# Ledger of designs, part 101: designed miniproteins, single chains, continued (2)

Each design is a single chain, and the fold is of that chain. pLDDT is the mean over its residues in the fold that is shown.

## One batch from the design tools (miniprotein)

Design m7521
Fold by ESMFold2-Fast:
Structure m7521 (fold): chain A 82 residues (1-82)
Amino acid sequence: MPKTLEEMLEEAKRLFEEGRYKEALELLDQVLSDPQISNGKVLIDYFGLPLPDKKLQDFYDEVVKLTKEVKEELKKQGIEVS
């Protein structure tokens, strides 16, 4: 996998631990919007359809899980995310 996507995920995890949820969400959105991940995002968004490569599926599931956790924390703080 490109270091950029992995680096963004690690940075998002650090921002989440610091309570910087909006910045963490921005990085996670950039990862999910990457051309390599974009198709998987559409397929997995609510049906959980697997990516062709299980290695990519595991990475995508981790990103999606963290994105949901970030959104839940933002909701707890009364912050709306469109």
Scores: mean pLDDT 66

Design m7522
Fold by ESMFold2-Fast:
Structure m7522 (fold): chain A 109 residues (1-109)
Amino acid sequence: MKDELYRLMYKNADLKVDPKSEKIYRDRLTELFKPEAIEQVEKEVDKAFLEGKIKPSDGVKFMIDKLVELAKEDPSILAVDVPMEELREKVTEAFKKAQEEIKKLIDEL
């Protein structure tokens, strides 16, 4: 799970996820979504990778698409009051910020 999440964020990075990196990713997504929604989508991403339906390079887009779809079906999974028209942009920004913070952390490893 952690290594697969890291590969998702860094497109085939064959690196073990540092616990601090996982926390950065989790903290950013939990600003927008409840933890159970994130866990559900992570399972769908893992399954899609195992079945060869998506490439690691498509994983971030797939996860964003699934989180937005899930929120449209059940807005109660949102941790904050956000307009649906802005949700995709906010999720995309959250992933971008997490990737930038994790890149800085890797440079220190």
Scores: mean pLDDT 70

Design m7523
Fold by ESMFold2-Fast:
Structure m7523 (fold): chain A 81 residues (1-81)
Amino acid sequence: EPLPPDEEVRREAAALEARLAEHRARAKLAPITEEQYQEAMEQIEEELRRVEEEGSPVEVEAARWVAEQLRALLEEALALA
C-alpha cells in the first residue's frame, strides 16, 4: 500500500495550491513590470525542467500545475501595471 508516501505528495501539492492562491491575491496589490515578468517566466521554466529531470511523475505533474498557476499570476500582476 503506497498511500502514505502518495498522501504526503498530495499534501505537498495542496500546500503549494494554498500558497499560490495567497500569492495570487497578494499580486493584485503589487503590479510588476514587463521585465520582471520575463525574468520570472525564465525562472519558472528552469525550475520546471529541473523537476522534470529529478522528480517522480507525480512531482512533475504537480510542478507543471504550479508553473501554469504562476504564469497566470504573473500575467495578472503584469496587467495591474
Scores: mean pLDDT 67

Design m7524
Fold by ESMFold2-Fast:
Structure m7524 (fold): chain A 72 residues (1-72)
Amino acid sequence: GVEKLKAFLEKQGLTPEEFLQKHTGIDPEDKEAILEALAQFALAHGLVTPEEREAILKGDKEVREKLYEELK
């Protein structure tokens, strides 16, 4: 889940924003694109299940914002 993704980013010594700029080039103003890219990356690296990724992406606006803020 989110805890595994956060721990992974901390292990790399990067903030979520720095990691995304380095690996994806995503616009830092686009919180939805940032969240989607982090969820996709976590799935690709086995840090989340497909069901957990879907829950992250299909969560309501409050769930998405809370997740994004927790990763900062």
Scores: mean pLDDT 65

Design m7525
Fold by ESMFold2-Fast:
Structure m7525 (fold): chain A 61 residues (1-61)
Amino acid sequence: MPLPQDLPLTAEQRLELIKAWNKNPNPSEEEKRALAKKLNVPLSVVNQWFELLQKTYVPPV
């Protein structure tokens, strides 16, 4: 399935969010806040990104 394109993210921000998801698909609130600060994006956008990935991909168990 294609990655969500309706979020206001640059290609570099998307790559960093994909890397974060690969490390931990269920990050804590502090981890999401740290990502938002690092990438200079709203926390709401980071939350939507992880919600969309969790609905689209089954994380490894």
Scores: mean pLDDT 71

Design m7526
Fold by ESMFold2-Fast:
Structure m7526 (fold): chain A 67 residues (1-67)
Amino acid sequence: SHHAADRAALRAYLEHGISPEQASAAARALTATPEDASVEEKAAALQRDAGLSPEAARTAAETWART
């Protein structure tokens, strides 16, 4: 959902200091990726489409998966 994607992006913003623009791109990338995608696939999409570091992408993908 958009809400889960927003929460994941917000956590990456707070923990890894990504820009607000990257946080918006991250929320869009998570929303565009299939919900049944693995954490690894979500993290790869975040790195490719939102320009997140591997660490920030992992935090966002794990936050999405655990919520």
Scores: mean pLDDT 78

Design m7527
Fold by ESMFold2-Fast:
Structure m7527 (fold): chain A 96 residues (1-96)
Amino acid sequence: SEEIRKAVEELLKLPFDEQVKALLYIRQKIKEKLSPEDYELIKPALNEAIQAAIKGDREKLRKALEEFVKRVDTLSPEQQKLVAEAIKEAIEEAKK
């Protein structure tokens, strides 16, 4: 969704240390908000993004986040909204 794409663009504007922190919070919040089946669908791309961020690999991070958005777009509109909320909450936590 456009909302998720905007949230991901905001994430990519953060310094690398805050990107790692935000991605870890995103994983936590998504795991809490989504069904186990929906979480398993997006988990691989999310874990790839976390690994890329930790390594400072901007190209891999961008590609992993593109795959993440693509997978989230296959979820129901309600689940997509929960993911967008999780990303926004995680970015605010990472800035503290």
Scores: mean pLDDT 85

Design m7528
Fold by ESMFold2-Fast:
Structure m7528 (fold): chain A 95 residues (1-95)
Amino acid sequence: DPEFEADVWLALGEIYSGIANVLEERGDFEGAAEAYKLAIEQYEKALQLHPTPEVYRALSEAYEKLSEAYRKLGKVDEFERWEKKAQEYRAKADA
């Protein structure tokens, strides 16, 4: 069932986003960025199986958080790249 499989990948993405949040609170922005990238990989799997506004919102939020982590690391080019991705997925969620 693609919907059930998508829900599992969405839940795994949420777990990685939770881990990234804890790492951010500890000031580990490198670790947070890696955890957000893992969350994005799970959300992209969910999107391939069953595209929904919820999955687009999850991707938008994860890219926003990833961009913020790169901003904290002083990586302006990565910050701008991931901000653009967040805006693209936000537009898809709001369509």
Scores: mean pLDDT 89

Design m7529
Fold by ESMFold2-Fast:
Structure m7529 (fold): chain A 69 residues (1-69)
Amino acid sequence: SEEDRERLLETLRKVAESLVKQGASYEEILAQVRAVADALADQYGLTPEERERLIAEAEKYVRELVKKR
């Protein structure tokens, strides 16, 4: 559902924020966020389309977050 998507996206945002605080590189943050998104998509049985949307939105957040560094 849309609400479940927002909940998963919030989890990915928190992962990205934690990695930024740890001083991780942009490439490290993207790799880890993608790995967590894939794991969540597998765990919650997301469709390929839902998985792609989740990853795209998480990556957009990472780009915006890193620009504020």
Scores: mean pLDDT 81

Design m7530
Fold by ESMFold2-Fast:
Structure m7530 (fold): chain A 76 residues (1-76)
Amino acid sequence: SGLDGAIEQLLAVADEVEDWLTKEAVENYRKKLLEASPEEQPKLLEEARGILRTVSTPERADKLFEELVKEIEKEK
């Protein structure tokens, strides 16, 4: 408790927050994409790619994005 932690603690919290935000972004966009019309999917995919790249590393973001695309294509 408190916001006066050491730098090491702040880095650990940042890593946990990044992982949580990444998982939440993937799940949120998965649900939106599955419910979206074919006309809306390209815009949502662009948004998902952008958000994933802001909350995660580019390599992890690209892999997660590819998995989302494959999952959406499988549900067609």
Scores: mean pLDDT 75

Design m7531
Fold by ESMFold2-Fast:
Structure m7531 (fold): chain A 94 residues (1-94)
Amino acid sequence: AVERIKEVMREMAARIAAIVPQHAEQIQAALDALLAAMEGKSAEEVAKLAREAADALLAAFQADPSLSREQVVQVAAVLSEALAEIDRILEEAK
């Protein structure tokens, strides 16, 4: 479960970096820090970290005046899809 959640986070980060390439380095650094924080944690704990990171990222992008409405909407969709997949992985792991 943990490795599958990490894969979802890597895919999410790559998709978001494609939507907002000006933030690609920041997204990669945040992903690296998040993956490090997930080490040795349970699937429930890594899912919580992923949700908290997704909420923080969306709030930051919504507050960024350099981003178009279309970019913010696309990022929100990617985050929503990633969180839904994490919930599915957690249910499957039970």
Scores: mean pLDDT 81

Design m7532
Fold by ESMFold2-Fast:
Structure m7532 (fold): chain A 85 residues (1-85)
Amino acid sequence: MEKERRRAEAERHLARGKELFQKAIDYAKSGDIEKAKKYIDEGLRHFQRAAELLEDPEERERVLRQGNYWAAKAYAILKKEELKK
């Protein structure tokens, strides 16, 4: 019961984190640098929380790598847009 509840909570955090990274990328492309940064931070926190809820060390590592990958993509777009201004 608890393990299943924690997995469901982790899945919700992963879905939310991905949604926030997509919003960060959209804001970065539109030139809203401050909102883009805020949504990158929020997305990373959700991926971190998801990893904390998982008991399997391999699953935790994969989740953290996925979060870092999303953050790197969002920051790359953000930096490109910052350089235009």
Scores: mean pLDDT 83

Design m7533
Fold by ESMFold2-Fast:
Parts: sequence; C-alpha cells; structure tokens
Structure m7533 (fold): chain A 72 residues (1-72)
Amino acid sequence: SAELEALKAQALAELDATRAYLAAVLPPELLAQVEPLFDEARAAIAAARSVEELHAAVGALQARLRELLAPL
C-alpha cells in the first residue's frame, strides 16, 4: 500500500540519520557492534509486509541498541 511504502521510506530515513549520528559520536569498537544491527533493521524494514511488521522491526533495533549501549 502507499501508506506502508511511505512509512518504510520514513523509517529508512530515520535509520540512516540515527546511524550517521552514532558514527559521529561512538568509538570504533562500539560502531563495529552497532553496524550489523542497522544492517539487520534495514533488511527487516524492507521485508515488512504490514505496519505491524514495520513497527516490530524498528522496535527490535531500538531494544538492541539500548542493551548494547547500556554501560555494564
């Protein structure tokens, strides 16, 4: 649907902006751990067949980033 395609485009743009921000502020060691999470999220967003699947893909990335970036 046009709505799903528009939401996917927005999600991908926000994902790219977040990745660019983290690349500017994180040390290389943490960037190496974060990059696969963004690759997985991009694939999941692209593969999403519903708004629910899209929200799940974005939510999964956010949860994994919180866990990875939480100190100790």
Scores: mean pLDDT 86

Design m7534
Fold by ESMFold2-Fast:
Parts: C-alpha cells; sequence; structure tokens
Structure m7534 (fold): chain A 92 residues (1-92)
C-alpha cells in the first residue's frame, strides 16, 4: 500500500539522518515518504499527521525532543475535531 511504502521511506530516511552518513538522501527519503502518506491519506487528520512527519523527525535528529513533543501535541489538538467528524460520518 502507499501508506506502507511511505512509512518505509520515512524509516530509512530517519536511519540515514541519525547515522549522519547521507543526510541529504535521508531528507529526500523523508520528504518522498511524506508525499506517499499524503497520497494515501483518506482524511484531513491523516494529511495533518503526514505533513508533521518531517518537522518531528528533524527535531528528534537534532535532539530537540521538547520541540518534537510540541509539534505532536499541536497535530493531535488540530486533528481531534477532524477525527470526530469522520467517526460521526462512519456511524451515519
Amino acid sequence: SLAAEGYELVERGYELLVSGEEPELGEELVERGRELLLEAAKSEAQKLAAEAVPPVLRALVAGREDEAQAINERVLKESEPLVKEELAKAEA
């Protein structure tokens, strides 16, 4: 699936960024993974999550765990009403 391919590219990119061996390729793979996750996204909440992947990974690679947590918390707050709307649609 596109989502599985997107996550695989993100994981490989993160490994390259953490190792520091090929940071440019690592960034490229993370961005390509984001694009695939956006194509696979079926809801606005999933699109927000996909777009948050690169900045979260960059913060984690830089050792800025507080920044990564703040981004994740913002995405959760912004996606919560969107998830509730999709769940209400599924129950109808």
Scores: mean pLDDT 80

Design m7535
Fold by ESMFold2-Fast:
Structure m7535 (fold): chain A 56 residues (1-56)
Amino acid sequence: SAGELYRRIARHDLSSHVHELTDEQIRAALQRLVDLGYLTEAEAEALFAELLALKA
């Protein structure tokens, strides 16, 4: 599905740059994907938590 593909792309891209991004930038990128219909709010929230754990 397109949503699963974009979730994987977003996770891979954002995790590769996570130390170079602020929490607000990560949140904004994920919100954009929700707005475009590629992620649900729940998927974006789960991915945000995963990326913050990588940044810590």
Scores: mean pLDDT 78

Design m7536
Fold by ESMFold2-Fast:
Structure m7536 (fold): chain A 64 residues (1-64)
Amino acid sequence: SRAELEARILSALRKLGPATAAQLAALLDQSQPTVSRALRRLVAEGRVRVEEVGRTRLYSLAPA
């Protein structure tokens, strides 16, 4: 479900630190578009931050 995917993304970022959408998709056995949509929602909710390093987007947990 949507909520379960979001929880799994947050758990992965907590354990691994900053990651790309492609890395998270591979880790979670999900398509990159599916993970990218979930990440966009989490960024909009302020739960995840995105940082652009050159042409790479890195996602990490937002500060408490």
Scores: mean pLDDT 84

Design m7537
Fold by ESMFold2-Fast:
Structure m7537 (fold): chain A 79 residues (1-79)
Amino acid sequence: SSASTAAGGAIAGIGGAIEANLLVEKGDYEKAIEVAKQGLETAKEALEKAPEDISAQKGVEMAEAGLEDAEKKKTGPYG
């Protein structure tokens, strides 16, 4: 059960990061940030239930990176 939940959270985090990347490429920064935040929330919830699961940890890491990238690209070179 915990392993299945962790895998689900990892998939949600990774999927959210990928979708956010595609939205950023299309210039939809607001949607990219929203999708990335949703994926990160799901990944964090899975990690809380299985803190030692490497897939859950990777899911959170990738979701955080995706959100940070989307936020930076929305802000642009001017901050």
Scores: mean pLDDT 75

Design m7538
Fold by ESMFold2-Fast:
Parts: structure tokens; C-alpha cells; sequence
Structure m7538 (fold): chain A 100 residues (1-100)
């Protein structure tokens, strides 16, 4: 069974999710930033990904949007996983699951 990290499939899925959010819910800024952070982390743009995660969490906390906060923590998990920080990635993913 393939639980392997497939970057092309991840890029396609997150790009489609981003396009759908921008089309259907353009005011969902926190969720948009969180998905952009995941894509930035996949592309190796770690500084940009971190800034997008921080902004997504800020907006999600200010608006009380638990879904956006969960997505931002998932983005943080992807960022830490890409930086080879598995313990921090697991902590971030568990926080995302808790908020979802």
C-alpha cells in the first residue's frame, strides 16, 4: 500500500483545492493562505511557507475559524516534514486533527 509522499499528486490536489476556494469562497483568506503555505513548502519555499502559515493562523484565530486553523496546522506539519523535523510535523498534524 502506497502511503508514500507523492509530490505531483499533492501539488495537483492542493492546486485544485486552492482554485475551488478562490472561485467559491474568495473571502476565506485564512484557508487560502494555508493551502498556499502547503504548496510553498512542497516547492521548497520554506520562508514563504512559514509566513503564510503564521498569517493563516492569525486570521483563523481572529475570526474563530477552526477549519482554517486546522488547515494552517496541517500546512505547518507539511513544512516541518519537508524540513526533516518529523516530531514537530507529527505535533502539528495532531493539532490539525484536534481542530478539524
Amino acid sequence: AADELNFPVAIERYSLALAKLERDYPDQKASIYAIQAILAAIYGNYDEAQELVDEALKIGRETGDKTAQALAYAARGHLYARQRKPDLAIEAYNKAIELA
Scores: mean pLDDT 78

Design m7539
Fold by ESMFold2-Fast:
Structure m7539 (fold): chain A 75 residues (1-75)
Amino acid sequence: SKLEELIKEWREKYPDKQGIINVVLGMAVQYEQGLLTPEEALEVGRWAASLIPDPEDQELLIKLTEEAIKVVEEE
């Protein structure tokens, strides 16, 4: 799937950010399965980001959340 390809790309681009990638993957899979609305998927990502003390990691999680939602919507 496009989501699987995106996750693989992120793991290569951000090898030290596997935890952030795994959080976004968990949300994206639930969204893909229809367990979350688009609004709920974005809210889950933003909530997870709010728990991260480092501002750069917080911004990265939000960015990856938005990219994942877009890819799932295109499938």
Scores: mean pLDDT 85

Design m7540
Fold by ESMFold2-Fast:
Structure m7540 (fold): chain A 99 residues (1-99)
Amino acid sequence: SSKLRELAREIQREIAEAIKALKEGDYEKAIEHLKEAERLLREMLGLATDPRAQEYLKEAIEHLRKAIEAAKEGDYEKAIKHALEALYYAALAVRIEQS
């Protein structure tokens, strides 16, 4: 649906801004963007109707939580890897919901 695609674009934008902030050393701003992406993923989970999409969104949320914790610990490379994994799982969920 157009709503799920719009949420996916917003999640992608928030994670991209988080990665940019991590690369610039603005860790507080990065964590704020990652937390907003988590909020948007939870909204997407509330709209998902397919059980497989729901499981992928739960995996995306877990990876985003790991990204936030890695950023707090100063492990920015790990934070970026987990943020990208969250994007991957969110994209899989959207693909299922659009089928």
Scores: mean pLDDT 88

Design m7541
Fold by ESMFold2-Fast:
Structure m7541 (fold): chain A 91 residues (1-91)
Amino acid sequence: SRDEELLREFIERMLPLAEAEVAALTLSEEEIKLAEENVEKINPPEEVRRLVLYLALLRAALAAGKAQEQVARLRAAQAAFAAEVAAREAA
């Protein structure tokens, strides 16, 4: 289905970007624990689990006053993907 194809494409695009942004951060044990607790609460499918974990880590860092630039770059990448999809739909 189209939605499954878009989700797969989104994961393929965003996963390495989110991983790179998280790798650039120094995270506290409290931030890691908060992220892990949020992932367990959501219980995401295995297919998206790694992406959800990286996003939860970035969100925990952002709440602690870190990762503003990292989150801004990831949001820009998400917006670029949405624009690319919209352009394909319009063609």
Scores: mean pLDDT 84

Design m7542
Fold by ESMFold2-Fast:
Structure m7542 (fold): chain A 67 residues (1-67)
Amino acid sequence: MDALLEDLRARLSEVVSNEVATRATERAAELAKAGASFEEIYRAVAEIVGEEAAKKARPLLEAIAKE
């Protein structure tokens, strides 16, 4: 899990600030730990970073949701 979360933060930081990327990554980790669906995780991340950044990180968000 930790490696996927670090990869997610790095991918998001290509589009948004490190602070915003970290916040979105922490939210994704919270939701995944709670058993949230991929759609819920994706929506929450997109709400923080915007649709473009979320789409770019989609494969990592799918991997996080599967764990």
Scores: mean pLDDT 82

Design m7543
Fold by ESMFold2-Fast:
Structure m7543 (fold): chain A 91 residues (1-91)
Amino acid sequence: AGRTLLAYVSAEEIREAGLSVEEAAEIAAEGLIEAAEEGVETLVLVIEDTPEALEAGELILERLAPHFEVVSEEEAVINGVPVRRITLRRK
């Protein structure tokens, strides 16, 4: 099996970086696409259930669509935080 990468999308991290949601999503998507070029086969995208994180997650998924296929999407709780967990596989 190829490498698996986990990416976490947090409203707090976006605010701390001083980035807009769109800027944060663009930077994250670029890094994830580069990771795919380096041999990442499976991406697990964990998005906090907050408006800013969900918006960033949607923008990331739009940018990843040419490179990755969504395999599953589920609601989960990780360390007490409600999240949306999306598993993607390289095309």
Scores: mean pLDDT 83

Design m7544
Fold by ESMFold2-Fast:
Structure m7544 (fold): chain A 100 residues (1-100)
Amino acid sequence: SELEKLVQKALELVDKINEAVSKRDFDAARALLEELKAILDEMKKQADPHSQQLIDEALALIDRVLDLLDRPRSVVNDAAITVNLSGIQFLLQLILKRLA
């Protein structure tokens, strides 16, 4: 389905964001997060109500990561970025499983 292709692209972007964060390339991470947000907005237009709820939860986590990128660097804030990215990946995988 078209939605399944968008979810797969979103998962690939999460992998790229994780790589950028691991390299401390926060400018690249921000640009990729904005691209991910645009894909999730497109997914939401094509999704059923249950999948829309999971997409909304993932969008909220993206906004949290963007906020954390604007904060001063610290071990706690950097760990929070990783935790929130893992949450986004988990929600996207749940959406993908619902489409199978």
Scores: mean pLDDT 89

Design m7545
Fold by ESMFold2-Fast:
Structure m7545 (fold): chain A 63 residues (1-63)
Amino acid sequence: SREENERIVEGAAAGVALLRGEPAKTGEEALRYLESLSDEEKRWAAQLAGLSEEELVRRLREA
């Protein structure tokens, strides 16, 4: 669902932001934040969310 996708995206963004000492990102900010990451950082975000890199990319496209 859209809500599930948004929660997963927000969770991945929050995990990366926490590791960087940055404030939590929500909604469109979380999406833009994840899209701005390098390929390596996106792999870390996927792992933090319990997803494959391919699944994270799919969810970002659907958000």
Scores: mean pLDDT 76

Design m7546
Fold by ESMFold2-Fast:
Structure m7546 (fold): chain A 74 residues (1-74)
Amino acid sequence: EPVIPAPKSREEAEVYLRILLHEARELDDEATAAAVEQLRERLAGLPESEFAAAFVRGATELVRRLNAAAQARA
C-alpha cells in the first residue's frame, strides 16, 4: 500500500497533486489526470479539520491507480 504523508498546508498538498497530475499525463492516463483535478476541487471546499484526511485518502487512491497503469505498461 502506498504511504501518503499528511500535508502540512494546502500549498504542500497542491504541490503533491501537481506531481501526480504530471505522472498521470506521462502515462497518458487521462482518467487519473481528471481524478487529480476533481480531488483538487473537492479539497478546496473542505474545512481544515477534514482536509488532511481527505487528501491522504484521495492521494493514496491516485498513487494506487498510477502504479497499476505503470505496471500494465511493463
Scores: mean pLDDT 81

Design m7547
Fold by ESMFold2-Fast:
Structure m7547 (fold): chain A 89 residues (1-89)
Amino acid sequence: DDAVIERAKTGDLSPLVLNSLGIKGIDLELAKTISDYIEKHGDELETTPLRDFLLKIPGVDQKIADALIELLRTGTISEEYLAEEVKVP
């Protein structure tokens, strides 16, 4: 999915975007780590499966990788991945 890879590279995983989405387990420091890793190693997405690439990022576990993949594919995140204050009633 070239569109998913391009969104990861072009700022959908920027620290401001990730922090504003309220994903469980992603604070500002982890959001910066994710963004920095993509800036430095984003070319690996051309040859590495997206999930395997995300799991190489320090602080990213399987659940965070799943949330990020959903975001990149759909542009939205299921409420199960959101912090309580961001969930729609």
Scores: mean pLDDT 70

Design m7548
Fold by ESMFold2-Fast:
Structure m7548 (fold): chain A 89 residues (1-89)
Amino acid sequence: SEVKELAFMMVNALDVLKENKGASEEEIKKILEEEIKGIIEKRPEITEEELYEAIKEVEEILKKLKEEGVDFKKLNKEEAQKFLKLIKE
C-alpha cells in the first residue's frame, strides 16, 4: 500500500530525528503535521484519517521491533520493501 509506505518513511524519519537529539517533541509534532498536510495537498485522494491510521499501525510495529533490538533507520531498500509487505492493509 502506498499509504503504508508513506507512513513507514514518515515514522522512520521522525525516529531518526528523535535519536539525533536537539529535535524537541514540539518540533517532531510540527514536522509530522507539515508532512501530513503536504501529502494531502498533493494527493487529495489520500484521506487524513487513512494516513493517521497507517502511521499508528507502523509506529506500533516499529516500537515492538525496537524492543527486540531492531533499528529500522539502517534498513536498506529491499529490507524496507519486505517489511512493508508484512504490514499490508
Scores: mean pLDDT 67

Design m7549
Fold by ESMFold2-Fast:
Structure m7549 (fold): chain A 94 residues (1-94)
Amino acid sequence: SSQVQQMISTLQNVSSQVQSVASTLSGDDRTTAEDMYDQTRDRIQQVQQWAQQGQDPQEIIQQGINHLQGVSSTMSRLDPTLSRDIRQQIDALS
């Protein structure tokens, strides 16, 4: 569905933004941001598989939103600007 494609695009965009932020960080903060990147990449693969299997689009969207909320929360200390941008992207999905 178009809504599931929007979710995948949002996850891909957030993944790129997190990777960009990780490159500006060091030590434990960089490791945390890289972990968020890896988890987001995993969620993209899961969402694509769920869509191929004919899973309910609303359930797929909710799982994507739950992941993005976690990423936003984690990024709030590392990059408050990205955290706010992710929240705006979540609002656009609802």
Scores: mean pLDDT 90

Design m7550
Fold by ESMFold2-Fast:
Structure m7550 (fold): chain A 56 residues (1-56)
Amino acid sequence: SAVEEELRRLIEEGKLHTLSEEELIEYYHQLPDSSVLLKGWLLLSLSDEQRQALLA
């Protein structure tokens, strides 16, 4: 998908840190469960509080 392609490009360019927590959460919800690697990178970029809220 276009979302997966854009996110992969951001990770490859080392630009994932430019995304806000709100943007990271939106990307997480747009990804299918099969996107384990991309979802993992997003979770690592979130604060512990936001990660707990997202996985609840």
Scores: mean pLDDT 79

Design m7551
Fold by ESMFold2-Fast:
Structure m7551 (fold): chain A 89 residues (1-89)
Amino acid sequence: SSLEEKEKRFKETVERFKEWLEKNYDEEEEREFEVLKAVGELKLAAEKGVSEEARERWERLVREAERLAAENPDMPREEVIERLERLLE
């Protein structure tokens, strides 16, 4: 199994997650629930195994998303995306 393939899938998953946040925050009534659901999916993806560097970035992403969901359910979509982008840099 190629670590490069796993890292590519990891990056694609992160990009899809960011797109999901941009779209789903328009549905205010279910925003908190959808964020928590996405955090669960991220945790499952992290457990599937990736490179050490990708895993560390993934765990940071999961922790930040989890904190944002728990502490700031009304956080604007733009701010959530900005924070996730900073974690990936």
Scores: mean pLDDT 59

Design m7552
Fold by ESMFold2-Fast:
Structure m7552 (fold): chain A 74 residues (1-74)
Amino acid sequence: SAARLAEVKAEARAFTEEVLARVRAGELSWEEGDRLIHEHLVALARRHQLSEAEVREVLALALTRISRFRREAA
């Protein structure tokens, strides 16, 4: 459902932003942060039985946040 996908996107966004905040604080390397974000997205896809299209939408959300973070860090 659209509501379920919205909840999954909200969870993915919150986790991504938390990990990026820890990278910004020097608590995690970028490589560790990227790995954690990827592992979390895989876990979300499995837990919620996401379709390929839904996985692409959640991934696009995370990549948008990562791109913004890297631009602000430059």
Scores: mean pLDDT 83

Design m7553
Fold by ESMFold2-Fast:
Parts: C-alpha cells; structure tokens; sequence
Structure m7553 (fold): chain A 90 residues (1-90)
C-alpha cells in the first residue's frame, strides 16, 4: 500500500539522518498507516501504528521549532486511539 511504502521510506530517511524533521515525517507516515488499518477493520494494527506515530512525534517535539506541531499531532493521534478503544467495547 501507499501508506506501507511511506513508512518504509520515512524509516530509512530517519535511520540515515535522525533529525526532528525526519521524526515528524515518520510520525505522519505511521499516522497514515494507522488510518489505513482502521479503514480495513484492523484495529489492533491501527493502534500499534498510531502508537509508533506518537513515539515519532515525541522525538520531533524535542526541537523547539517543531514542538507545537508535533504535540498537536501527538494529541490528535492519542484521541483516535481512545476513540477506537471506546468503539470496540460499546
């Protein structure tokens, strides 16, 4: 899938050059992968991908220039994880 390829590319970029910008891109790629899994009904895989997005955004937030954007994206993804958990038990 396009999302799987985006994660592969972003991981390679971050491993070669572990900048806050590449961490932000990695987070964006994992968020897209999580959305794809959610649409496919793969909720456990979606949550795992979203958690990896949160970890990547946390790394990006260490840069003062990206901190606000990274925290906002991290919170947005965290809300999605909670919504999936609630939807599965209600």
Amino acid sequence: SAAEEAVKKAKAAYEKDPTAENALKLGDAYEALGKEYYKEGKYDEAIEAYNKAIEAYEKAAKDPKLKKEAIEKQMEVSVRVLEIAVERVT
Scores: mean pLDDT 88

Design m7554
Fold by ESMFold2-Fast:
Structure m7554 (fold): chain A 88 residues (1-88)
Amino acid sequence: SDAEVEAALQKLQEQVDKIREEMVKNKAKAGTTEKVSVESPSGERFTVEVRVVEDKDGKLRVGPLILESSDPEVLAAAREVEARLAAR
């Protein structure tokens, strides 16, 4: 259900925000990766890897999610998560 997807995206957003706070506190280097687990809209659990990147202004940001899968539903869910993380 869309409500279950929204709940999963909210939890992922909260985990990403904590990673960002830890990057600032611990002065993490560009290229650092962190793993987060999310359940797809189909109910499948998958792990995505979040990569820290440095922008043109020297600020640390969360880069795109790293996910390898041949399952179209898992890929679609991951793309939706990436889009929402980029928008928020």
Scores: mean pLDDT 63

Design m7555
Fold by ESMFold2-Fast:
Structure m7555 (fold): chain A 73 residues (1-73)
Amino acid sequence: MEELEKDITEAMSRIALSVGSLSEDKDIGEEIGRKMAEYNELKLNGAPQKELDEVRKEIEELKKKEDEIVKKK
């Protein structure tokens, strides 16, 4: 039981740090997910190719930015 309580406390501390503060990669991941959802919505609605290309470019730029963060270690 004491071991389980310790593991839970550590996990909660890690989650709190992840949710609230210093994860640049979290914000970019969420933005990529949002843009991918937007792209799929536009595609399903038969949006003009120009709009699809714009959203695709934004996704590509965000993925490049995510790669740069990983590259910086």
Scores: mean pLDDT 67

